# Designed miniproteins, single chains, continued (2): the designs that were tried, part 42

Each design is a single chain, and the fold is of that chain. pLDDT is the mean over its residues in the fold that is shown.

## One batch from the design tools (miniprotein)

Design m5435
Fold by ESMFold2-Fast:
Parts: sequence; C-alpha cells; structure tokens
Structure m5435 (fold): chain A 92 residues (1-92)
Amino acid sequence: MPMPPEDEVQALIRHGREIDEDELRRLSGLSVDELIQTIVDIVRNNPNSSEEQKAAVGPLMRQLAEALREAGFSDRTIREVLSSLAIEMRRG
C-alpha cells in the first residue's frame, strides 16, 4: 500500500500538541503495544468520521512517536509506524 503523505502524519502529530496535557500524561503510562492497540481500536470503532478519528488519535500518535524515540528507535522506523496507522485511519 502507498504510504500516507509526510504532511498528513505531521498534521496528526501537531494536532496532538493542542490537546489536554493531562491526557498526554495519562497516555505516557501505556506501552508501545498498548498505544498501537488503542489507536487501532479507536479507528475500528469510529469508521464513519475521518476528522473525528484524527482528533481522537492525534494525541496517541504523538505519544507513540515520543515513546519510540525514547526507546531508541530511528526516525525512519517511527515514521513507518505512524504512516501505517494513518493508512488504517483512511480505510475507515
């Protein structure tokens, strides 16, 4: 499958910056696998609205990117993970 445009992934990360800091703090307690599963579940449960999906998963995408960076993953790997999740959002 084609990867989503870089600008779309960056827009999701930026959207996460505009949310409640307390929510980001709560999400920081989740493992990488739990973050991925939560994003997938949100996408599956909200297939009728791409904008609502973007609003719901933006903070999770940001937290996942930061968790992967802290774990020592390369920017390339982080981008590939976020791109795959953005494709799942488009399939709804």
Scores: mean pLDDT 59

Design m5436
Fold by ESMFold2-Fast:
Structure m5436 (fold): chain A 74 residues (1-74)
Amino acid sequence: SAELEKIKESLIEMAKQLARELYERWHASRELVLEVVRRLVDWAAKEAKWSEEEKKEMLEEVTREVERVLDELE
């Protein structure tokens, strides 16, 4: 649905911004950043009542985008 797509896009952008802030400003390790992002996805999945499949897909997408951001900052 259009609503689900907007939520996914918003979550990806939030995760990317959070990753950049944690890594650059707080000097958090890659492992810590990815842990925080995983918890964000878990919370969002529970709140939006996503299926296990939707949650896995979203976690993979968010993780890839966050890793890309972290690689860019290294």
Scores: mean pLDDT 83

Design m5437
Fold by ESMFold2-Fast:
Structure m5437 (fold): chain A 96 residues (1-96)
Amino acid sequence: SEELEKFKNDLYEKAIKEVEARAAERGLTPEERDQLIAELKSLFEKKYNEMKEFFDRRRALRGEPPLTLEEEKQIIKFAVNTALREVERRLDALVA
């Protein structure tokens, strides 16, 4: 849905800006920053797809209704936050 896509994009843009700000504060090169942003994107997509496939299959196998808009937003939020935490861990390791 349009609302779901907007929610995802808004949350994702905030995560990218947070990575950019932290990279700048720690004196990372543009190449290192861009690599962390690429990792954020990869980790988000992987986690989002894993969770969505799991819940879609679980609902289908149980004869339950499809995921609601709010439930899909929660999956997106969890996937973005999980990816962001992992990227922040990697960033901290680079400057240790």
Scores: mean pLDDT 87

Design m5438
Fold by ESMFold2-Fast:
Structure m5438 (fold): chain A 76 residues (1-76)
Amino acid sequence: LEEELREVALEALEELLERRELTPLQKEALRAAAEGDSDKAYELYSTLSPEEQEETLRAAAEIGELARERAEELLA
């Protein structure tokens, strides 16, 4: 289940990255977060400008929403 949830999160991440024009650094931070590397994700996030940080958090929230919807289907 945890591995399946990780796969769902990675699929949601790739889908979102195709929709948005994010910087390479923002994309790397989001991928680190999706892979469970919270330390790396936070470190990269901390190097972003305040506006880029807000965009990254908004993108992460959308990834989480998509992953949650797909996870609910796995549990049903």
Scores: mean pLDDT 72

Design m5439
Fold by ESMFold2-Fast:
Structure m5439 (fold): chain A 110 residues (1-110)
Amino acid sequence: MEKALEIMKLAKEELAKSENYQELAKEMAEAAEKAGAPKSVVDALRYASTLEDKEVAAELVARAIAKLVMEALKGDEKALRTLEALAEVAEKYGLTKLAKALREAVEEAK
């Protein structure tokens, strides 16, 4: 739980500072879908990619990531694969702190 909240706060901060947050959220949604993430997570990421309000978009992405962290820590293999895929997308977009935190959550969940 504490790890999910930490990552959620970090995701909100880094996404809110991103110039390409809509493209980032779109690629995150595509990566999550390919990894087999729940429809609710994929839909939230896709919706965030359409929003002009960066703060609201960042909150939706952060909440989706937090849910994935919680499920991965419970042993959900699809959530684990999704977090790995999202870490790669975050790194591609220069969100290095978020990418590192997601990779650490993946290792902790193994």
Scores: mean pLDDT 85

Design m5440
Fold by ESMFold2-Fast:
Structure m5440 (fold): chain A 54 residues (1-54)
Amino acid sequence: KKLMVVQYHIAITIPDGADVKEGMKITEDLEKQLGVKIPAFLKGKYIEKVVEIE
């Protein structure tokens, strides 16, 4: 059988006002829902994550 891989990029933007805490909550919720982990260094910042779907 042929194998197919589909990827999407998810970008998270910190709202105006430079409140990193809001971005952090968004990234934590997203990683829990998708079952992926995002490095702490990137949490609460502009984050792009690639997720593979088969």
Scores: mean pLDDT 53

Design m5441
Fold by ESMFold2-Fast:
Order: structure tokens, then C-alpha cells, then sequence
Structure m5441 (fold): chain A 90 residues (1-90)
């Protein structure tokens, strides 16, 4: 089963660490975008830490696989802000 979580854009400062934590029981791919351009991709990490190279808005997309259908939850923490979003694995 697969889920894709697309987070709302997060405003960060250069040098801030973007921490992405996803609850998945198989594989994850975490992709971080700035202005539609892929900055970083991390695979198979339940927790990904990405240092922002430039200030501005970043968008996090997580693709997750799960053994069972259900809710995949992804949490992004950056610049003292935390956002949580869920998607259904189907």
C-alpha cells in the first residue's frame, strides 16, 4: 500500500534544519522542494534532516509504503514551527 503526503509550504531561514518524521512500516522517500526545484531526496529514513541552503519557503513531499492499508502521518519541524499531515495508504 502507498501514500503520498504533500505538506503546505514552510518558511525557513538559511541554516535552519528541516526535520521530517514519517510513520511508515516499510519504505519512505522524502523530497524537499524550493520554488518547484528538488533540493534533496532521502530514502528509507523514518526521520530525515535537511539543512536549508537558502531562506524562503520549502515544500516537503513524502512517498511512503505500508504493509497494511491505513493512515500514514508525516510531521515537519523547521524554524521553530511544526506541521503534521496525514494520507491514507491504499
Amino acid sequence: YQATVVHDPISVNKGDVITVKTTADSHTATMVYKDGTLQTKSSDDSTSNITAKKSGEYTVVVHATAKEPGTVTSTVTAGGKTVTKSAQAV
Scores: mean pLDDT 79

Design m5442
Fold by ESMFold2-Fast:
Structure m5442 (fold): chain A 124 residues (1-124)
Amino acid sequence: SMEEMLKKMREMLNILEDTAAKAAKLKKQGKSLKDSDPQKAIQLYQQALDIIIDTMKKVADIAKKTSPLMYKFVQSQLDEIQKIKSQTDPSNVDNVQEALDKAMGIMGRVLTIVKMLVRQMERE
C-alpha cells in the first residue's frame, strides 16, 4: 500500500539523517586530530565509514521491500562505497579522509532522493 511505502521511506530517511549527523561529528573530530594524532583521526574516519556502510546495508534491506528499482539504486550506491573503501590505503590519513568524503557524498545522494520521494508522497 502507499501508506506502508511512505512508512518505509520515512524509516529510510530517519536512518540516513541520523547516520549523516553521526558521520559529520566523527569527521569533525578526526579533522581536529589530523595533525596532532593522525592514527586517532584514521580510527574516527574508519568508524564513520563503517557506520555509513552498515546504514546503507540497512537502507538497501528496507528499499528491497519498497520497489526493485529503489533496491537496485541503493545497492549500486552501497557497492560504490564498498569499492572506495577496498581501494583506500587505511594507513594514510588523507586517503581515508577522502574515502569518507566520497562515501558521505554518495549517502547524501540517497538521502536527497529519499527525502524528495517522502515529500512527494506527503502531498495530497
Scores: mean pLDDT 90

Design m5443
Fold by ESMFold2-Fast:
Structure m5443 (fold): chain A 92 residues (1-92)
Amino acid sequence: GSKYRVTVAVEADPEHVDEVRAAIEQALKEAGGKITRTEVDGNSVLVEAEFDSKEKAEELARKILEALRSIPGVKHVRVVDSDGRVIGEFRR
């Protein structure tokens, strides 16, 4: 079947990028997602995952925003689905 893809893009202070990456990966795994790509470049973290349904992806967006709100140094979070729709966003 067709996979539903979610891309999580985060801008954070460099000292917090590993913590941000770990939080995203944990949220993806808990939501039943399969991580297909992880990129860390300076202050930017990008993680992509595939899901069997869009409903799981929307729950993931909520969990990611909740997890990342507690991490110091997170500046901007954007969660985008395979249709290019922003399903979650947080800016500090």
Scores: mean pLDDT 80

Design m5444
Fold by ESMFold2-Fast:
Structure m5444 (fold): chain A 100 residues (1-100)
Amino acid sequence: HMSEAEQKILELAKQFKEELIKAIDEKDKETAFKLIKEFEEKVQEILESDPSIPSEKKKEIAELIVEFSVKVSEAVLQDKYEEAKKLIEEFLEELERILS
């Protein structure tokens, strides 16, 4: 059963995916990096402020986001756009698994 905070994280992730894929398709690295940073900051704020999410789940979400951000940023820096898109899809699948 997803809490309101968990639903908000999932909706943010879905919107982030759409915006990030668009930036990658446009080869707009500056926008891609801004989107990644803003997404990390927004989710971190929810995790720090919301007591309804269990601590173990908060840790899993935080670790997933950090790992994803490092890998996708590296792929974008190296012009590996297809790899970046695959990482985005895999990230959303893992996040949905953690939140389900």
Scores: mean pLDDT 87

Design m5445
Fold by ESMFold2-Fast:
Structure m5445 (fold): chain A 68 residues (1-68)
Amino acid sequence: MTLTLESVLEEVLGKMLPVIVAINGEPVEDPALAAARVLLAAEEGKPIIRNLHTVPNDPSSTVATREL
């Protein structure tokens, strides 16, 4: 059963989930909305999205910051 987009968005913001900045190589204009969509797809048992570019929302995360 699909959740409402607003309730998923509130959960994403409240749970300090990683921020998604691009999906399949395309940048997203709202990373929280992108995260909500990925969670909704996972809830429905859809295939894992392979080309996610994420920035961690948690400062303890080990995602590498690439500085030039």
Scores: mean pLDDT 50

Design m5446
Fold by ESMFold2-Fast:
Structure m5446 (fold): chain A 58 residues (1-58)
Amino acid sequence: MTVAEVEAELATVPDEELAQWIVENTPFDEGAANLLATGYKSGALSRRQVAQAMVNVL
């Protein structure tokens, strides 16, 4: 899976479902997924940065 593919999928995931989607699609636990989802929702992390973090653990 490429960063561009993960970015495209993230664009279709509702913010409220993002943490669960990260847990289901990566080795991240709920704590790590929640940190990524919170960073993304607050604008502290870009969609690219979230996608890159996910690819780095796949």
Scores: mean pLDDT 82

Design m5447
Fold by ESMFold2-Fast:
Structure m5447 (fold): chain A 72 residues (1-72)
Amino acid sequence: MLEEMAKNATVVLDLDSEEMKARKEGAEVIGKELGVEVTVLSTSEKDVKEYEEKQKKLNELLEKGLKEAREA
């Protein structure tokens, strides 16, 4: 049943819920500081890990660009 599958997915998400919430909030705070909107992908472990790696690199590039713009 869909409700049973959703409950199972919620349990899996609940195992990492604290960490996922912290990551989402952290990404949003960093986005606000850099003046960009950051979206956190949904709670798939693989998607979160790949998203974090890509966002880390992207944020580093954006930070350098914003720093140069502010210094100009």
Scores: mean pLDDT 59

Design m5448
Fold by ESMFold2-Fast:
Structure m5448 (fold): chain A 74 residues (1-74)
Amino acid sequence: SSQQRLEQLRQQIQRTEDLLQLQKERLEKLEAEDPSPENWSEEDGAPPEEKPVVRWRRIREGLQRRLQELRQSL
């Protein structure tokens, strides 16, 4: 039971790391496609829909926090 739980946590950590890496690569690619870096780094008076790169940053940050929580749970 304990070994199975550890294996599940390891798999969750691995998946979270893979997802974090994928999101990071997507963020970097999205930044490279934006000809004006200032356009993606600012959110002032914007509609409820966030700019893609800003949304990816927040998603990545959430994934980083989840990864840390999973590691602390071990």
Scores: mean pLDDT 62

Design m5449
Fold by ESMFold2-Fast:
Structure m5449 (fold): chain A 62 residues (1-62)
Amino acid sequence: SVAEALVAKREGDEAFAAGDYAAAARAYARAVRIYAETLGSGHPDTEAVGAKLATALKEAER
């Protein structure tokens, strides 16, 4: 479960670096869901990925 979240976070990081902010947002949203289910929504790792998701969504708006 945490391993799946790490893979999703990495996919998000790669998409973000490629400028595909929509794909990054989808991958980060998946990672946030998995982290929240395993560690809780208030966990620092969940919050860190949540911040990445927010950034990707803002970038997707151009």
Scores: mean pLDDT 82

Design m5450
Fold by ESMFold2-Fast:
Structure m5450 (fold): chain A 63 residues (1-63)
Amino acid sequence: SRQKAIQIVGDSIQESIDQGDLSPESVKKNINKKIDEAKKNGASQEVIDEAKKVGDNVLNDIR
C-alpha cells in the first residue's frame, strides 16, 4: 500500500536524524537500506516502486 511505502521512507529519514546526519548521502543510504530490507521481508514490487518514488522526491527536496 502507499502508506507502507511512505512508512519505509519516513523510517529512513528518522534513522538519519537519530544518527545526526541529514546529508542527502546519509538519507539516500538509509532509504536504500530500508527498501532492501522490505524486499527481503516479502514486500510487493508495487510497494518497492512507490517507496523508490517517494524517496526520490524527498532527496530532490533536500538538494
Scores: mean pLDDT 81

Design m5451
Fold by ESMFold2-Fast:
Structure m5451 (fold): chain A 65 residues (1-65)
Amino acid sequence: LEPSLEELLQLKGLVGSILGELMSSNPNLKKIAEKLRQLADLLASLGWDEEAEVLRELAKRYEEQ
């Protein structure tokens, strides 16, 4: 039920990667969408299904731009 330290580090790394891409001078929207889907899958595996769904919808919006 509680995420392991390894899972929390993976979550931190993925969030940091997404934020780094968003803050870059030329952000790749498709790459952001792919990382958002990976984050959503990780959150779903931890039981955070509602948050995962929100991230999947956000990823879809970036892909359809």
Scores: mean pLDDT 78

Design m5452
Fold by ESMFold2-Fast:
Structure m5452 (fold): chain A 108 residues (1-108)
Amino acid sequence: MEVEVRGAKTVKKGDLVSVRIELEGATEEQVREFAKRVREALAKDPYVEDVSATAEVRDGKGIVGVTARVKKDMPAEELAKRFAEIAQKAADELGLKVTRITVVTPPE
């Protein structure tokens, strides 16, 4: 799995972050269930709030978009690692493969 951060290297409390998660070979039902599990896991995370998730299948790939508001100042790499761990757990539970995660933070 490739993990990429775009934007500021640190996030601040109140920042809105966007995450794109790419899945190899998934049905619409599998991508929707994955998005639901990721959203529910993030809703319980102490570092983010106002979590929303969208799911689509494009060219045989699952694409999940997540938006979340950061609750505390932290390194973007730490936030990306948390998203990657949550995504990997959800993928493992559903027999899916995460190929790429892109975390977009506010501009520097």
Scores: mean pLDDT 86

Design m5453
Fold by ESMFold2-Fast:
Structure m5453 (fold): chain A 73 residues (1-73)
Amino acid sequence: MLKEFLEEEVEKLKKEAEEAGAEVVSAEIKVEGNTATLTVTIEHDGKKYKVVVTLEERDGKIVLKSFEVEQVE
């Protein structure tokens, strides 16, 4: 399921970020029908980055619809 997939990816991302000296400040998953949006804020070397990923589930496949990275603050 799309939500479970993203929850696993967030846990992997948190571990990978910590090993790289970065911090996952927040992670939000919003699921609407067959579409899910993951918003992650990462702090690394005094800079914050906001990552927004939109995924759609079709016929048991997960499709990447959009990916955006923005440096904030």
Scores: mean pLDDT 78

Design m5454
Fold by ESMFold2-Fast:
Structure m5454 (fold): chain A 99 residues (1-99)
Amino acid sequence: MAEKEELKKKGGEYLEKGQEFLNRKDYDEAIAYYEKAIEYFEKAGDDVSKAVALNNRGEAYLRMKDYDKAIADYERSLSLDPDNERARRNLDRARRLRR
């Protein structure tokens, strides 16, 4: 129990760091931090937070115009949290931009 909470906390710290780099348009660094967040949330068994990190990494890929990777991350996000309206809208947008 305590170990899972520590893993969730570290995942959250990496998620916040990824968001900082995303806001600065440092997309490669944002992706690296989101990958760490995903890893820690997976170890914690936190599917909802993992879905958030996947959606955010998808946004970084979308901004880099890597539409196939963005779509894959949004689909994985929705598989973990089907009620995530933001991920659904992002997926639809990425599919349209892929042409």
Scores: mean pLDDT 88

Design m5455
Fold by ESMFold2-Fast:
Structure m5455 (fold): chain A 68 residues (1-68)
Amino acid sequence: MMSPQELLHHRALADYAIAEAEELLRQGKREEAIRTAESARAWARQHIRDEALLAEFEARADEILARA
């Protein structure tokens, strides 16, 4: 299991990556937003071991990809 501190750190990284992809999408940079969301999803699948946080992060990335 991840420590509470590691969980908080991974959540902060997830929030940052999603915010960056949403900002790119808002600017009309759809291709960059897609690449950012896909890279973030790939990173999360490799590094996040908490199932609930991984599912939340993947859902948020998928929402950006669906809107792009």
Scores: mean pLDDT 77

Design m5456
Fold by ESMFold2-Fast:
Structure m5456 (fold): chain A 100 residues (1-100)
Amino acid sequence: MAAERAAKLAEIERQKQAALEYNDPEARKFAEIPAEKILEAREAVEAEKAANPSWSQEEKNEIAQLYLLMLEQGLPITEEALEKARKILEELRREAEAAE
């Protein structure tokens, strides 16, 4: 476990460093999140997908997006925070549609 966790954290740090080379707001947000929190969210997403093997690829992508949004907002990895993230995501989608 410890060696695997260290390898995953090192990979996340490399991804964060690579993200800083791009002038992309989403990549920069990712780079600002602590690697430990990104790993925690990725493990939670993997557990959620394992608990719901019947989910479509779209549903699996949405859960990953919600957990990333929770990290960006500084929310804990909880069901209440996941519900809050869903509301934030819907507001962001509404704002994006209004900006068209």
Scores: mean pLDDT 72

Design m5457
Fold by ESMFold2-Fast:
Structure m5457 (fold): chain A 62 residues (1-62)
Amino acid sequence: SAEAARLAEEYREALLRSSELTMKGIGYAVLGLASGSKEYLEKAGELMQKATEIDQEARERL
């Protein structure tokens, strides 16, 4: 159905957005571990949480 196609596309877009935020989060985690910076580790956690929320909201709409 047209609705199913739309939901699949919205989910795909959400996965791409979530993946981008996860990649940025990993970058901050690596920097935080290398430098011992709690601020970088906190930023990594924030980005990963946001990525998880986007993915979860998209899944709830399926």
Scores: mean pLDDT 87

Design m5458
Fold by ESMFold2-Fast:
Formats: structure tokens, C-alpha cells, sequence
Structure m5458 (fold): chain A 99 residues (1-99)
């Protein structure tokens, strides 16, 4: 179960940084859906850490629809998260933006 979810998250993170805006938007939307399906807080934390760098890159996209999709995905991810999960996501975002 966990390995399947993490593999899905890795696949979606790769698609979210595609050169095709339609692929990016679809991947970001599917990340939001995946996050809403996760009941386990530790799995949510790991998924957040995997997708956060891709979301950070998408938020810097020249395509406005991609930026909006990334912002909505980030809001969805943070909105349901505990303080511990939010801190893990923040650290992953900070690391991605510093690299």
C-alpha cells in the first residue's frame, strides 16, 4: 500500500515538471486527488516531500494555468495537514527553492 502510493507520487511529480502544460495541469490535479485519498499521516508526509519540489517548479511556470494548478495543489496539501506534515512540506519546498 505505502510503496504503491509513493510510486504514484513519484510518477506524478515527474509529470508535473513536464514541458507540456496540459500534462503538468493533469498531474497537479491528480496529486490533489491522491492527497485527499491518503488517511495515514506518515504516508501523507512522505508524499508531500516527494511532490513539493515539483509543485515549487510548477509555481514558477511561465504558464498561468500551470501556476494556478500548482497553487491549488499546495493549498489542498497544506489545508488538511497536521503541523508536523506542514513543516516537512515547508522544508522540502525550501530545499527545492534553494537548489
Amino acid sequence: MEEEVLERARKLAEEAVSDDPDVQIKALTEISRLINEIEDEEVLKRVGEIVAPAIAKAMASPNEDVRIAAELTLITMIGGASPEVREAIRKALDAALAA
Scores: mean pLDDT 82

Design m5459
Fold by ESMFold2-Fast:
Structure m5459 (fold): chain A 78 residues (1-78)
Amino acid sequence: SAELQQFLAQVQQKIKEAYELVEKGDYDKAIALLDETLAELRAKLATITDPADQALLQEAIAAVEELKAEIEKKKKES
């Protein structure tokens, strides 16, 4: 749907903002932004019944979870 495409575009923008925060050393702000993004993704997934749209949202959730884990690791190494 157009709404899902717009939502996923907003998620991509938040991921870009998280990378910019990491480059500035603002790891806690990046992690907080990704936590908010995950909450929004999980809430959206709960409202979706189409299997293809569910798969796209699950893929997005996995990607954001992986990025968050990488940033948490970088914070510990800093």
Scores: mean pLDDT 87

Design m5460
Fold by ESMFold2-Fast:
Structure m5460 (fold): chain A 77 residues (1-77)
Amino acid sequence: SEQAELAEWLRRLSEQLKELAEKEKDPEIKELLAKASELYREAADKYAAGDVAAGRELEEQAMKYLNEALKLEAEKK
């Protein structure tokens, strides 16, 4: 199913962001990456359950946290 494939992709992305957060030294960027990871995991669970609307909303929130982390990394470099 398309939703099942998307859920697996987002679950892997969540795991990768969690690992990146664990290695991050800046506490603000670490927190943003951790929040993005959690939201991508929740989005994956919603897509797996067939709740496309909730999954999309959580994915959008995750994207905002990830973009904020990337912005802070650029500013601190």
Scores: mean pLDDT 87

Design m5461
Fold by ESMFold2-Fast:
Structure m5461 (fold): chain A 76 residues (1-76)
Amino acid sequence: MEELLKKAEELAEKMTPEQIRKWADEFNKMTPEEAKKKVESLSPEEALAILIGADKYGFGVSKAFREAVEEKIKKS
């Protein structure tokens, strides 16, 4: 878990605010089922990096996206 968090933080630092905003906007347009399916297609590090970046820059993300990321990490 700690190693996953470190890799996700490093990925979030490498992402631009524009990239993170586009990801947040894309996920916010998805249904809960679409968001879950999309998160399952990402690596745990990528999914967590997007969430960390969105929180860092104050971009709102859907509850469905946040829950999908948390479930993916919980099983990693």
Scores: mean pLDDT 80

Design m5462
Fold by ESMFold2-Fast:
Structure m5462 (fold): chain A 102 residues (1-102)
Amino acid sequence: MFTKEELLEAIHRLEDRFLAGVPVEELVENADLAELSALFTLALLGEHLSLEDARLEALLAAAKENQRDVSWETVEQLRRVLEAARELARLIEERGLELPLE
């Protein structure tokens, strides 16, 4: 059974590796159960997160106005992680795989 802290650490590890340029296929192949659980959770949340491009642009503009070091590249990479997580959830469902631990 995974704690909230273990899942947050797994999410952080996945984000760090993806931002470092590790492709999604390699992330899935090398992921442990906590990282797979985190990806599945992010994919489910992604189905309920309707962040429109205009909202992402507004968030980036607000971050720049408040002198936060948030680049468009970072926002785009986060979008790619979310899209990859959605695709992973779809593949899990298609293959009849169930998340073994909740």
Scores: mean pLDDT 53

Design m5463
Fold by ESMFold2-Fast:
Structure m5463 (fold): chain A 74 residues (1-74)
Amino acid sequence: SMEEIRKRLEERIEELERLLEENKDKLSPAVYQRIKDLIEEAKRHLEEGKLEEAERKLLEAYTLMQHALAQADA
């Protein structure tokens, strides 16, 4: 259902926010801010009922975080 999809997106946003804070020391201030901005955009789209746009922004945030963490560990 639409409600189930929305709940799963909310859970993914919460998980991504947790990961961002836990890894804040491994990220440059610019990358941290960019990921935070993408999460806020995902939340805004979700509040507007734009589930596809919310998922796209969330994917962008995850991809950027994964890339940045890989660079930090290299």
Scores: mean pLDDT 85

Design m5464
Fold by ESMFold2-Fast:
Structure m5464 (fold): chain A 86 residues (1-86)
Amino acid sequence: MTLEELIEEIAKALGISKEDVRKAIDYLKSLFPDITDEQIARALLVLAGIEYNEKQKELIDGIREAIKNKDFDKVMELLKQLLKEA
């Protein structure tokens, strides 16, 4: 799967535009420069598709809302919390 295909699937899964997904990946890449764009995109896609407990689902919904609002600091905070819970 190409990066473009990953962005399209994330946009569908989260119900946001592909441009907002690209901006979220770019922002996260600026915070985690040793992680590739593809790795960030794959992590976001996996997080959108996994069956989670109620707490983790709330975190995913929060990430979705934060991306729509372009609050990328909140996206990063919630992603770190979700990864600790996994």
Scores: mean pLDDT 70

Design m5465
Fold by ESMFold2-Fast:
Structure m5465 (fold): chain A 69 residues (1-69)
Amino acid sequence: DAEAAAREVRRLGEEAGLSEELIERAVRLAKTGSPLVRREVLDALREAARGRLSPEQVAAALDTLERLL
C-alpha cells in the first residue's frame, strides 16, 4: 500500500545517505503516484541503498517520474 511504500522509501533513502530533499520527493511520489510510479520509486531507492545508483541518478529518475504523476 502507499503508506508501507512511503515508509520503505524513507528507510532506503536514509540507508543510501540521500539528502532530505530527495527523500521527501521520493516519499511524495510513493504516496501520490500511480502503482507504476510507486514501483519505479521503490526500485530506484533500492538500487541507491545497494550502492548502484548515485544521488544524481536518483534525482534524475525522480525528475522523470514527477512528470508522470
Scores: mean pLDDT 85

Design m5466
Fold by ESMFold2-Fast:
Structure m5466 (fold): chain A 93 residues (1-93)
Amino acid sequence: LTEEQQKEVDIAVAILGAAVILVTSRNQGKDEIAKAAEEALDALVEFSENPTEENGRKAIEKFKELAEVAKKNGDEDTARIAERMREILEKLL
């Protein structure tokens, strides 16, 4: 893959990850995790549409917040996914 193609794939994977966390958290009544996932998804969509370093750093911070909220609520699997997405985004900046 070209660097541009890899970046698009990485962003798409992160969007899918955040969307899955949002839907599953809502279905399980995990309101704090769902809210953090929604904020992460919104920031990531903005970064996808306008890929500035500022928007990328906002997305990174929102995934960091998602990981922290998931850990606080005892959801280690969601925390690991959020941390993985943060790592992917950091490599794109």
Scores: mean pLDDT 84

Design m5467
Fold by ESMFold2-Fast:
Structure m5467 (fold): chain A 99 residues (1-99)
Amino acid sequence: MEIEELKKVLREFEEAVRNRDAERLEELLEKYPELRKNLEAVHALRVAERYADSPDPETRARAEELRKWAEENLNPEIREEVERVLRLLEERAREEAAA
């Protein structure tokens, strides 16, 4: 996918999150597998960073595998946009849980 198209899809996804349009969010994720892949890669990086300093060597090894997978599957040029969208999703999920 062209990077400008991916950025446009990310903006549409962000708008759907702000509008709490669950059907549109699912539609975008199904239509654009590259969007899902980049969102999953950023999430994997966060999980890997959290467990990188674990005292358990198996947990550290799994964190390293997640980091490596994420680096292979994340487009670095859109990382900031993807991280922003994930933060917005987390905020909206928290609001729904609190209501």
Scores: mean pLDDT 80

Design m5468
Fold by ESMFold2-Fast:
Structure m5468 (fold): chain A 73 residues (1-73)
Amino acid sequence: LEDEAFDHFRRARELLEGARSPEDLRGAIEHARRARELAREVAREDPSLGPEMERVIREAEELIRRAEALLAA
């Protein structure tokens, strides 16, 4: 779960940073949403990872906002 959360977050960032199409931005949003969901689950199952997962959640939410703004432009 933790590895999956980080994998989805990494993919979201890669898609946003290298975006060449609206499809890349939509992919970034999808991966970021999945990372956020998994990070919430990891934090619930392992409280020692709570601070790290909260950071991932905040960064994923920021990534979603940035990708949505780019899609709206």
Scores: mean pLDDT 83

Design m5469
Fold by ESMFold2-Fast:
Structure m5469 (fold): chain A 83 residues (1-83)
Amino acid sequence: SEGFELAAKKLEAMINEAKALLEEAKRNNASQSVLQALEDTIAYLQQLLTDVKERKFESREALLNALAAAEQKFQEVKQLFEK
């Protein structure tokens, strides 16, 4: 359905942004904790993308809650990187 396709596109965009931030962090010699947080976030988003593609959600509400959690986690790691 369109909802799952939009969710997949949003997650792909977040993964691409997180990967770009990881490359920038490595160039700027960021701390190991920042690098680890970015790597963990990328892994989390990739697993969620797999779950979206495999339709591992019981309801639309479950999908929306998972996307909201992913967005929050990504915003938190971006704040960590920008310090």
Scores: mean pLDDT 84

